Designed miniproteins, single chains. Designs and how they scored, part 6

Each design is a single chain, and the fold is of that chain. pLDDT is the mean over its residues in the fold that is shown.

## One batch from the design tools (miniprotein)

Design m177
Fold by ESMFold2-Fast:
Structure m177 (fold): chain A 95 residues (1-95)
Amino acid sequence: GYILVDVEVTDGNLAKAIAEALRKKGYKAVGKASSDLGDKRIVVDSSSDSSVKPGTLLGGVKYNEKTGVWEVYYDPSIPLPLKPFKLTVRVEELT
């Protein structure tokens, strides 16, 4: 299963934007810079920008047992628009 999350990216920080969207859904989440993409995958469902395609693996989410929060990771090799854009992403269930 997965959850659908609407994300608005305004400052080019996708991990931060997804973490903010997850917090609006009631999850304790923060954006992190890392090459570890976590255990729960984040995939594009739809995009307002044609350069970001449905089906793209954007990154992942991992639970941090020490802090009690979900850490959101973005793959920095994935090209993003430099202007604001909107995404809906599929996040694997945070259970």
Scores: mean pLDDT 78

Design m178
Fold by ESMFold2-Fast:
Structure m178 (fold): chain A 88 residues (1-88)
Amino acid sequence: MAEGERLIREGERKLAIAELAREISLNDQAAAPADPEVLDALMGIVREAQELGKLYPDRDPLELAMEPVRRLEEEGRRLIEEGKRLLA
């Protein structure tokens, strides 16, 4: 497979995970993902938010939970851009 295609797929996957994490944070009715890789990534976000909560107990928990989501979105966009450049 072309390297660019792999980077685009990885970036799209990261963006999808970030979107799901955002929905779970804003809507407690969101179902748990069936994909174990997606579930593991979401648990990583939860663990990071919990560690930030221990360091900054006076901060809004929702703000702390959104920080890893924003970073995942940034990483996903970067990978998609890099993949598109390789396919050009």
Scores: mean pLDDT 73

Design m179
Fold by ESMFold2-Fast:
Formats: structure tokens, C-alpha cells, sequence
Structure m179 (fold): chain A 83 residues (1-83)
């Protein structure tokens, strides 16, 4: 989690290349957690944390709608609640 918190400035960046680099690093941290056998609950919390910062940035960049972001949040919330 602390490593993901360090990526927040990149995940909220208006620069597309900086934003992509943040996404790549976040994906690597999640993949490393999966590889080490982290609990599914921990992995889902990491994904939720990343999406909380990514979705507003994608809306601001015009890449997704607020409706699409809401649907994504609802799906993630359901997956977390089913654990």
C-alpha cells in the first residue's frame, strides 16, 4: 500500500506519458503481490486504491464518462463485498 501511495502524483498526472508510467508501476506492484501469494482481499484493496485515483484522471482527460466510472466503482465494490 505505501508503494501505491507514492504513485498517486503519477496516477493523477495531466501528462499522458507520466500517467501511463504510473499505471505500469501500479500494475507491477499488484502483479508482485499476486506472485508472493498475497490474500485476495489485499489484492482487491490495491486495485480499488489505484482505481480511486485513476478514474477521476480518466474523466478529466475525456477518456471515460462519469457514468462509466460509476459502473466501474460499483463492480469493484461488489467484488470486495463478496469476500
Amino acid sequence: MEELEKLVPELQSEDLETFKEGLRKAGELIAEAIERGAPVEEILKMVEYVMEHVLPTLIKKGLITEEQAKETREILKQEVEEL
Scores: mean pLDDT 76

Design m180
Fold by ESMFold2-Fast:
Structure m180 (fold): chain A 64 residues (1-64)
Amino acid sequence: DPLVEQARAELERGKKLEDEGNFDEAIEEYQRAIDLFAQAPPDNLEAGVLAVAAAAMLSTLRSK
């Protein structure tokens, strides 16, 4: 699914930005990934799992 592949790319970019200490941009990439996963078909279990993971990462960054 092209949306899932794009969302994965956004997650990887967010993780790289987080590792670099660029938390504001990492938050933007994680939000973008969540939005893309939400646009995937509801029966795509991979997209659902990855969306939960992205949301957890975003929540953790915002809790700091």
Scores: mean pLDDT 76

Design m181
Fold by ESMFold2-Fast:
Structure m181 (fold): chain A 55 residues (1-55)
Amino acid sequence: SVEEEIKKVAEEIRAVSDELMAKIDAGTLTPEDAAAYRARLVELWKKYQELLKKK
């Protein structure tokens, strides 16, 4: 269902955000990593918004 897809995308956004925060806390985040995480989060948020429009 669309609701299950929304939940899965939200959980993926949280997991990616947690991973990013862990790198920041460890002082291991590079500018290249930051750009990659931003791109991943932008695509996940676009998918999330598209799923919300289907409700």
Scores: mean pLDDT 83

Design m182
Fold by ESMFold2-Fast:
Structure m182 (fold): chain A 92 residues (1-92)
Amino acid sequence: MATAGGSERGSAGVHIDGLTGEQAAKAAYEGARKAGLEGTPVYNDGGSGGVRLPPGTSTEQAAKAAREGAKIAGLEVQPTDPSRASPAPPGG
């Protein structure tokens, strides 16, 4: 399973369950790249990984990056509802 979020400050993350943090971060990074975004991979020892997206990244762009990342990881991602979108959890 994977989740995605965006923020008005350009921080966005993709959390992918069932992978190591490094694998999740790599998949999220490649997903962002496929969505036309430049991101910085981030991960922690808790098995969470994601990508920090550029400032001004919309929730829709973040969701697209998450879907592409999930495809690369062989997982399905839940679509982010733009009217109910939660900000991505901070990488830490």
Scores: mean pLDDT 62

Design m183
Fold by ESMFold2-Fast:
Structure m183 (fold): chain A 94 residues (1-94)
Amino acid sequence: MEERIEYEIKLFKEGLENNDLAGAMLKMRPEFAELADTIVKLSKEGKSEEEIRKEVEKIIKEIAEKFGLSEEEIEELRKFAEEVIKIVLEYKKK
């Protein structure tokens, strides 16, 4: 039942590798796409991992309220955010 998060992460990775993040985000669920877009923007602005994590926690709360997410769905967003942060930071290292 982690299949949903794994699929969203796969879409993000494919978008990043193909230089088509906009296309990938259109295929993602809106809550995951909004979170991924924000993490990418913060990384492009040169924010540290700690700053990204702090802003992501605030944004997850705002997304949860906006989309009416359950506690389980909020936990899924947090797990997705952790993996996306890791991917984006490793991609910048190239």
Scores: mean pLDDT 80

Design m184
Fold by ESMFold2-Fast:
Structure m184 (fold): chain A 67 residues (1-67)
Amino acid sequence: VKEDQIAYLKKRADVASRLAAAGVPEAGRARDHFNRAIKALEEGNWEEAQKHADEGVAHLRRAIAAA
């Protein structure tokens, strides 16, 4: 369900935002990609949403590995 996917991305964006606030620069990029994925889903653009979700996950993994 689209709503469940948006909720998932919002939770990931919140985690990334908290890490960015703690000074992890890669986390800011993860946050921005998750927010773009949410916007794409709201616009019905599943291809762009998937692209940004994947980029967000990649940046978040790097942020966690660096922290």
Scores: mean pLDDT 83

Design m185
Fold by ESMFold2-Fast:
Structure m185 (fold): chain A 97 residues (1-97)
Amino acid sequence: MEKEREELEKAMEEALADLRAELERILATEDDVRRRVVLTTGAVLRAIGDLLQKGLEILKNSENKEETKKIIDEILEKMNKGLVALLKEVEAELEKR
């Protein structure tokens, strides 16, 4: 359904925005490179986990589970592209003096 796609796209956008803000805080407050990597990895895994949990909740309540699963797969692909772009920005920031 259209509503399920909109809810998942919104959840993905919110997860990426929250992740960006958290990564900016980590870069601003943490001087240890190893600690930055650990915190960044944890933040990324949490964002993915939260989106997957939201997808499963929508799937459980869906009238058409097969169609909803396809929507979830499409949103996860978009999330992966967004994560790759964000991580490249973080890599560039780590090189700044």
Scores: mean pLDDT 77

Design m186
Fold by ESMFold2-Fast:
Structure m186 (fold): chain A 80 residues (1-80)
Amino acid sequence: MQSIRDSITRRIDSMTDDQMIQQARDSGISDDQIRFAQQRRGSQRVTIMAISMGRYDLANSLRGLSRDQAIDVMSRYLTR
């Protein structure tokens, strides 16, 4: 569990918001979906990552969460 959380944290911290957005665009994610992710306070990077994985259900679950809370939710979904 902690190793998965650490991996997610490192991935997010290794990229700027602009780099995350560009990676999502390069993956074929629409501007509407990127804009949806940008509306999430503190969790926008984690939300963009979820969308780039095709996990829109997970992205919706991140609404209103802080960065750390969003990482915890993402870690649990990936550990199942």
Scores: mean pLDDT 68

Design m187
Fold by ESMFold2-Fast:
Structure m187 (fold): chain A 95 residues (1-95)
Amino acid sequence: SEVEELKKEYEELIKEARELIKKIGARPDLVQALDNMEATLEKVLKLPEEEAKILLKTGIVQLKILILLIEGKEEEAEKLAEEEEPKLLEEYEKL
């Protein structure tokens, strides 16, 4: 299932982000953001499949951007947001 694959990627990115935050020291703002994203995952998985897919893809993009920002790759983070946000908006509008 595409939802199962997206869920796995989402969970792996949360784990990667948590390990990076642990290495850079205490950032309560980033810890809270990840806690909120884990809580959101549980809610998203209860939605209809097509809505769940779009919201999982959105969360995956947000997590990738967060990881790039933690790594100091600000230009790559901005480029990813500019490339992926319009595509996700278009998919959401087709629901």
Scores: mean pLDDT 85

Design m188
Fold by ESMFold2-Fast:
Structure m188 (fold): chain A 94 residues (1-94)
Amino acid sequence: SPLDELRALVEEMGRELELNRDNMEKMREIFERGVERLRELARTLPADVRERVLALLDEGTRRINAAKTSEEMLRVFYLGASRLYELIDEARAA
């Protein structure tokens, strides 16, 4: 399902970010490409769920762009991932 694909993609992004934690430029590239893939996948979701996912991605992108260290990028990523997982669980329950 698109919701399962969203979760799997976010988990993949987290693993890839951790592997590249010594390279902020590479982490930004990973995040940017991952967000593009998440946006494409979100297009297949019902309008209400899609808008909530897109809003979380927009907020996450702003916060990642403001991050000055790898630790800040990871913290922002995991906060965003947590919020997205909650949204996925809510959407499955509806």
Scores: mean pLDDT 88

Design m189
Fold by ESMFold2-Fast:
Structure m189 (fold): chain A 90 residues (1-90)
Amino acid sequence: MEEARKYLEEGREYTKKKEYAEALLKYVKAIELAKKNKDWDTLTDAVLEISGLPLTDEEIYELLKEKVGEEEAEKYLKFLKEAEKSEPKK
């Protein structure tokens, strides 16, 4: 879906700028929309981009919390955990 891919692209632009908190927000939105639309390619790409960031799970939580607050950060971590268990399209 166009919307999910757009968030993935925005996340990549923030990653190039080393704005990891903004990148994480965009990647999580891409995952949420991709999962809803069964766009496994975009979901897989977004998960790989997050995994490629030079950040620990704790740093990911702190950056998300800074940008969206504690409750939304927890929700986003839940989406990431669920996405990791999704099988890629073959």
Scores: mean pLDDT 75

Design m190
Fold by ESMFold2-Fast:
Structure m190 (fold): chain A 59 residues (1-59)
Amino acid sequence: SMEKLKEIKEVLESLKLPEELIYKILNHYYQHNFSSSFTISLRDLAKLPMPPEEFIKKL
């Protein structure tokens, strides 16, 4: 739903994720109706503003 996408976008923006990564995550959930997990690439992991372990804890 659009409301869920807006909520997720606000959370991801509050975590200060790169805009490119935010749009990748939102597009994935939009295309798959929230039914499949987003797989993060090593390239995208390098763009996180925090260690991957810390990012997972904030989800």
Scores: mean pLDDT 65

Design m191
Fold by ESMFold2-Fast:
Structure m191 (fold): chain A 63 residues (1-63)
Amino acid sequence: SDPEYARLIVRIALEELEKEELSDEELKKMAEGVLSNLTEEDIAALDARERAFVEELKELLKK
């Protein structure tokens, strides 16, 4: 289902951030990619930690 896919995308992005030092440009590209694949319904199905990460990505793109 779409919520399962959303959780997978968020977890992969979190794991990439933990393993590699990304530039601001690379972070913005990742944020755009993640957010473009998530609906509001998908985000609502995420846990608190995953939703907090999505909010951080939204904030990053506003800069």
Scores: mean pLDDT 73

Design m192
Fold by ESMFold2-Fast:
Structure m192 (fold): chain A 89 residues (1-89)
Amino acid sequence: AEAARREELEKILEEAKEAAKKVEESLKEEDKEKLEKMIEKLEKEIEERRHLLEPEELKLLEEAKKNEDPITYVYIAQALLGFREELAA
């Protein structure tokens, strides 16, 4: 059970990195403000739902916030919290 969840989390990280790389190459100035607002909203939602997240999910979010770019962090947070908001119109 734990091994399957860890594999799922690793897949989320890889998919988030690939998606973020494509978005970063196309990111416009106006999209930067949208990204900042999404990060603020996601950080608030993470804090409100911290008790519903498993330790491994919290660890992934913390590591992504420190080691990955902001777009990758947004995609990981959205996947873990079940949000499906898109970065670009």
Scores: mean pLDDT 71

Design m193
Fold by ESMFold2-Fast:
Structure m193 (fold): chain A 78 residues (1-78)
Amino acid sequence: MVERYKELAEKLVKEAEKAKNPFDRETYIALITMLAAIALRSGQYEEAKAIAEVVMKSNIPELRKLGKYFLEEIEKLK
């Protein structure tokens, strides 16, 4: 279900962007990474793409790089 993955990714990205300390920010980035990796591993490419597109719109450079990486990996698997 693409919409639910997108909503969850948007919530996690907003929490990462709101995080005032590096530890909380790293935790949310790790959760986003896990969500995208699970979708990719499960063959849920449309869900993984939706997560990656949300992450690429983040103001956090690390998340934008991660989103680009996942988009490139999805293209290799399709």
Scores: mean pLDDT 82

Design m194
Fold by ESMFold2-Fast:
Structure m194 (fold): chain A 95 residues (1-95)
Amino acid sequence: SMFDELKEETLRRVREVLERLRDAPEEVQLKGLMNVAAEAFDRLIEEGASLEELEELARAILELVREQVDPATAERFERGLRGLLERVRERLEKE
C-alpha cells in the first residue's frame, strides 16, 4: 500500500530527526519534527488520502515521539500536530 510505505518512510524520518537533534534545543527538535509531519501530510493529501489515514499517521508519529522525548516536548509536539490536523480537516471539508 502506498499509504503503508509513506507511513513507514515518515516514521523512519521521525526517528532520524530525533537521533540527529537529540542534543538540540527543544524549539529546534519541534521544528524538525513538525516539518517531517507537515511534508508527509501534504504528500498524502496530494495523493488523495482520507482524513482517517492522516489521523492514523498522526497517531503513529505522536506515539513514537512520546517514547523518545521528554513529556514537556511531547506535549508541545502533540499541540502542534493537533493544529496541523485541524488545518488539514478545514482543507478537506472544502471538498
Scores: mean pLDDT 83

Design m195
Fold by ESMFold2-Fast:
Structure m195 (fold): chain A 86 residues (1-86)
Amino acid sequence: MVEQLRKEIEEARRRLEEMVAAGEATPEQLEEFRMNLLLAEIAIENNMDLEKTRQALEELLGVDDLAALSPEERRARLREVLRAEE
């Protein structure tokens, strides 16, 4: 399972690079794809355990309850984390 998911992440990164090369992706779309890849990596690191993945995300974003955040607030916090990791 984990090996298959890692291959899917590698394919997703490859597709992202192709979109960038083709000029088909906006900076906003690229950032959204990178956030989605980060979420997938966290899920894989926690063996796809829903509760552990949620706790890891809450810790990463510095919040007590992930469900208390709107989708836009979650994206904003993920963007800050992603930019800090650069």
Scores: mean pLDDT 71

Design m196
Fold by ESMFold2-Fast:
Structure m196 (fold): chain A 80 residues (1-80)
Amino acid sequence: MEELKAAGERFIRQLDFRSEEETEVAIEALKRALEELEGKVTPADVRRVVMEHLAEVVRLAREGDVEGLYRFLTERLAAL
């Protein structure tokens, strides 16, 4: 679990967010989604879902909507 969260954080920090605040929203939302899913996804699954839905991830991070992004990521990762 910790390795999966660390890999997710490193991946999010490589994305082109406008601010550290947007990056932290995305990291927090992803960590919550991974906890909800009990880590039953791979780092490759996380990258695929985030990249496929990058525009929505960026939009929700820009809005500071941790709860909305957490729900969005949980639903998309669970649908794999």
Scores: mean pLDDT 83

Design m197
Fold by ESMFold2-Fast:
Structure m197 (fold): chain A 89 residues (1-89)
Amino acid sequence: SADELIEEANRAAGRGDFDKAVELYKKAIEESDGEKRVEALINLARIYVLKGDFDKAIEVAEEALKLYPDDKRVQALLNTIKYIKKIKE
């Protein structure tokens, strides 16, 4: 299920296996909708930030905002990622 994929992705991320976390979150995004899809998209963008791939993180957050334009978590995430990129580069 999408819940199991998100839980496995969270565990992979927790142990620093970011490549496996990316794979599992992408699978969860494809197999979910609504709240579970938003959760997986937000977590995927955060993993790209942890990998230092700010351009991919922004792309994922912008896609999430396009799908869920009124979700304040997604709006805040995109603003946060853009700010982190600005102060690190």
Scores: mean pLDDT 87

Design m198
Fold by ESMFold2-Fast:
Structure m198 (fold): chain A 81 residues (1-81)
Amino acid sequence: SKLEEILNHLSKFVPELTPEKIKEILSIKDKEERINKLAEILKVPKSVARKILNAKSPKEAAKILVDYEVERGMELIKEVV
């Protein structure tokens, strides 16, 4: 499935996204519960997890995650200055 492809791709650079956790996410039938579980594992807001799950490709999902991590880093720098 497209979701399984996305999660497998993300697992290459997100160690927390283990095969066991991917199976857990894929077993969740409710969309909101799936979003919540992905958000917990990736340590991102639900809005970011929703974008990842709705991504058209694994590459797009990876870009969404990277863009969020960069934005979070920039916001943290702004708060320190």
Scores: mean pLDDT 81

Design m199
Fold by ESMFold2-Fast:
Structure m199 (fold): chain A 87 residues (1-87)
Amino acid sequence: SAMEAQKRILEKVREKARAIVDREAPDLTPEQRETVIQLLVDLALGILNEKERIEAVRQILKIMGRPTDLTEEELRELARKLAIEVS
């Protein structure tokens, strides 16, 4: 059913998001960790508009201590890639 598919997507997305954060940025505070997990979930669910997707990726990179000096095109590509990888 659609509800079972949605629940499975949510569970898988949250699991992958946690694994990414724990691997790539293990020294985040609990608040920072949950913020990045939620941003990754929002990207994967496709509920964000184009500007919100770019802002979400920028925030993820900043919180995780990664370079944010990416072009808007690179941020869009990363948002799409993260949404697919975390789905």
Scores: mean pLDDT 84

Design m200
Fold by ESMFold2-Fast:
Structure m200 (fold): chain A 81 residues (1-81)
Amino acid sequence: SSLQEKIKALEEKRKEALAKKNYLSQAHLLIRIGQLYKELGDNEKAIEAYEEAVELTKPMSQIPLAAELRKTAEENIEELR
């Protein structure tokens, strides 16, 4: 499906961000992946992506963008549970 193709493209970008140790980009991509899984109705995979974003951003809590991404992920997890 179109959504699955978008998820695959974002997963490839996530691997590139990981190779570059760009943790903020990884967290942002995980939020987008979670949103697409939510649109597919795959709430379990959506929650997994959001939980990864939370864990990845915990050490960066002093960075405003990281704190915002973590809050977005946590709010989406609560909404889907």
Scores: mean pLDDT 86

Design m201
Fold by ESMFold2-Fast:
Structure m201 (fold): chain A 100 residues (1-100)
Amino acid sequence: SMAEEEVEQLVSLLEQGGFIVEVEEVIEAESGTVVYLLKVSTPSSDEVKVLAVVVSSSGQVFVAATKEEFEELLNKLLEKGEISEEFLEEALKKYEELLS
C-alpha cells in the first residue's frame, strides 16, 4: 500500500542516518488512515525515542516525535472524521506503553 511505501522510505532514510528503527505497532482505522509507532535508537546510546507516523486515507504523511504532538495530530484527525474516539484512545495508549 502507499502508506507502507511511505513508511519504508522514512525508515530507510533514518537507517542511512545511523539510526536503528523498529516498527512496534501498526494501527489501521476504518477510514484507511494508518498509524505506525516506531522505536528509534542509535548504536552508541541506550536512549530510545518513539515516533508516530500517520498516513491519512488521502495519503498525507504526518510525523509526531512527542506524545503531545501525537495527541494534537489525533485530535485534528478526529475533528475531520478520519478516526473515531475509540481509535484515538487506543493509539495514545499504545504510544504511552512504548514510552516506558
Scores: mean pLDDT 85

Design m202
Fold by ESMFold2-Fast:
Structure m202 (fold): chain A 97 residues (1-97)
Amino acid sequence: SSLEKEVENLLRYAQEELGLTPEQVARLREILNRYVELVKAGKEDEAEDFLIEEGTRLARELRQDPSPAARKGALIAETLVAFAEMNRAIRKLEESR
């Protein structure tokens, strides 16, 4: 499946199953759309840096909100950061021979 389809699937899950607010979904969409744009441009390092930086910022903001929706949104943002860090680590491991 295309990366754009995976993003839309994640955002639908976050809204419909996890109950994230429209504002929280919009913020995730903005971050993920920019990530996809960078990946499609062949800028994998920049895409990972962007997702780590913006995902960390979003998680921190949402952690200040005690609502269940915000806490779930923070977990999604934290998971996206961990995914980007894992992908970078794997790529660096494959480059070091």
Scores: mean pLDDT 86

Design m203
Fold by ESMFold2-Fast:
Structure m203 (fold): chain A 103 residues (1-103)
Amino acid sequence: SRARELNREITLAEVEILFASLRVGLEKANLKIEQAKKAGASKSELHQILLEGIRYGMELAAEAIREFRETVRRDGNTLEAIRRATAAQLAKLQALLDQIKAE
């Protein structure tokens, strides 16, 4: 049914947004880890930076999924609305990733 198809596409979109958000958090952590290693940081300090990066990625995911859900509802819960809202959130997350990599 249409409702099952919509629910599947929403779930897949949210998973994709989650992984993209975690990728941003992990790249931010990787940059800090490399700087900390050069400064002689302990393994415990490096682990803390990694955990902070994961937390940041999860916070980004929560916000991106919230905005995604609001946009899909506003645009009438269609497959096209899901596709456009997914692309918009992924583009925003990619821009953040590119900014982090460029420093």
Scores: mean pLDDT 89

Design m204
Fold by ESMFold2-Fast:
Structure m204 (fold): chain A 74 residues (1-74)
Amino acid sequence: SMEEVQREVEELLRRLEELAARLKADPRDEAVLREMDAILQQIGAVMDQMSEEQKKRLLELLAEIQAHLRAAEA
């Protein structure tokens, strides 16, 4: 149902937030990077069913993740 998909999306976004914080602490953590890839694949499967607020949060998280990765390469 839509309600079950919304709960799944909220859980995935919350998990991605936790992984982004861990990546900020250690941007070379391969286990974190693999887990993030798996979560992003799952989010991709339900993206069409996400609310605009959830999509905005996803974009903000992706920007944060990219900033952490770029800072590690500098």
Scores: mean pLDDT 83

Design m205
Fold by ESMFold2-Fast:
Structure m205 (fold): chain A 115 residues (1-115)
Amino acid sequence: SAEEEEREKRLALAVMRGVVLTLREVIREHNITDPELLALLEEMEKITRDLEANLESLSMEELIEKEKRFAELLKKALSLLSPEQRQELLERLRALYEAFAEAVERGEPIVVPAE
């Protein structure tokens, strides 16, 4: 249904933005200056901005392609982090994902995190 698709789009945006904000915080807290990691973060931020700007007109196929690209960028970013930094990021991301999954299960409105 259109309502179900709109909810799925909103959830995808919320999750991707949450990932961006969490990665940005880890980078700041650990004073990471790796130009490759910073470039990956910038590309991930661009995807979330493009998704937000086009959310209403975006097809489900286009959403899946953006999610796939975002996941590839996140995988590369994780490979550039130290084991300790990676563990911290993954722990925070698991908590974030669980929170969104619980909200969806309870039929609660999906709140997109603000920058």
Scores: mean pLDDT 85

Design m206
Fold by ESMFold2-Fast:
Structure m206 (fold): chain A 96 residues (1-96)
Amino acid sequence: AQLEAEIRALAEQLKKALREYLEKIEEYIKQNKERELTVLATSLAILLSSAGMAKEGLEVIKAAEEKDIEKLKKAVEEAIKNLEEAIREALERLKK
């Protein structure tokens, strides 16, 4: 129960960071803050890698460096979906 709650809390913090980044992509581009987008993408990729999602982190960095807004949004959305699935699997393993 306590370990389950801790895992959920950590996952919700990472999901929140990914969702906030997704919301800021268009604003940062309108403000010509492409460097800030890449720096934040790198920080998110480090967090994703520490969670065992290095592939998702690499896709986010690559899309940010290519300045492909649609690819970047898709990479972040896929990272969120994969994180939610990884959490479901982790919680199921704790029941057995």
Scores: mean pLDDT 80

Design m207
Fold by ESMFold2-Fast:
Structure m207 (fold): chain A 75 residues (1-75)
Amino acid sequence: MEEIERLKKRAEELKEKALASTDVNDQEFYLALLEIMRAIAKLNYERTGNPEDKELAEFLDKLIEEVEKKIAELR
């Protein structure tokens, strides 16, 4: 539980950095980190069936959508 909560907090920090950035390259970098975290969480869930990994992946899906929406609004 503590590990998943720490990863969720880190993901929220990456989202905030992406949303606060005015540089598209920085925004894409933070988005890529969130996508990597999501891929790892999904792979862990497929291997272990751990519901915490599924919850983390779904949480990351929401953060990624918010960042992608903000990047799209800037174009």
Scores: mean pLDDT 81

Design m208
Fold by ESMFold2-Fast:
Structure m208 (fold): chain A 91 residues (1-91)
Amino acid sequence: SISEQLKALSDKYSSVVREDNPEAVKKALEEYKKILEENLESLDEAKKYLALALIYLIEAKIAEIDGDPRAKEYEEKAEEYYKKAKELAAK
């Protein structure tokens, strides 16, 4: 299911960000972001916010690798979407 794919991508994100090759990490993260964005509109609201949180975590990590000061802003947006996802899932 799409939910299983989202969990798999989240688990893969956690694995990939531990790698020591920044260019390989960035490429893998860009591919995961694309998959999340392509599936975004087919998700229910709670899963959509979870996917958005992961997309912003990916953007934050790419920005961190590139030395982009917006990394902190992306992390903050990820936290906001994650909180919304948790609130909806608690129903």
Scores: mean pLDDT 78

Design m209
Fold by ESMFold2-Fast:
Structure m209 (fold): chain A 59 residues (1-59)
Amino acid sequence: KDTILEELDKLAKKHGLPSITRSMSDEEIREIIIKIALLEGYSEEQAEIIADRVLEAMK
C-alpha cells in the first residue's frame, strides 16, 4: 500500500501534478491516477480501469 502511494507520488511529480498524500480522499486520488494514466498514453477507459485497480490494491 505504502509502495503504491510512493510510486504514484513520483509519477504525479514527473507530470507536474499535486503531491499525493494519505489524507486525500479516494476520489481525489482516483482523479490524479486517471490524469497520470492519460499523460502516460492510456485511453480514458484504460485510465478508469487502472484507477479502480490501484484503489482496490490500496485497501
Scores: mean pLDDT 78

Design m210
Fold by ESMFold2-Fast:
Structure m210 (fold): chain A 87 residues (1-87)
Amino acid sequence: SVAHQLRLIGLLTQMEIEMLQKGMPKEEVDKVIQEVNTLVQQFLNGKISLEEFKKQMEKIISKLPKEVQPVAKKSVKEIIEILKEMQ
């Protein structure tokens, strides 16, 4: 639904702001958010399974600065719950 898509956009925006506030360069933040958004779209279009989505998200988080990882993990859990509601 439109409401679920707006919630996803909100979570990605919050994740972007938090990465920038922790001093990550904008270019690196934009790349991470783009990669996350691509995985979300691939899942919603039925191109990847929920298990593959989780696996790829864990890889993205593991490459982030350690200070950012807890916040990213929280955002990813909330994204996964929204994606489950959309199935």
Scores: mean pLDDT 85

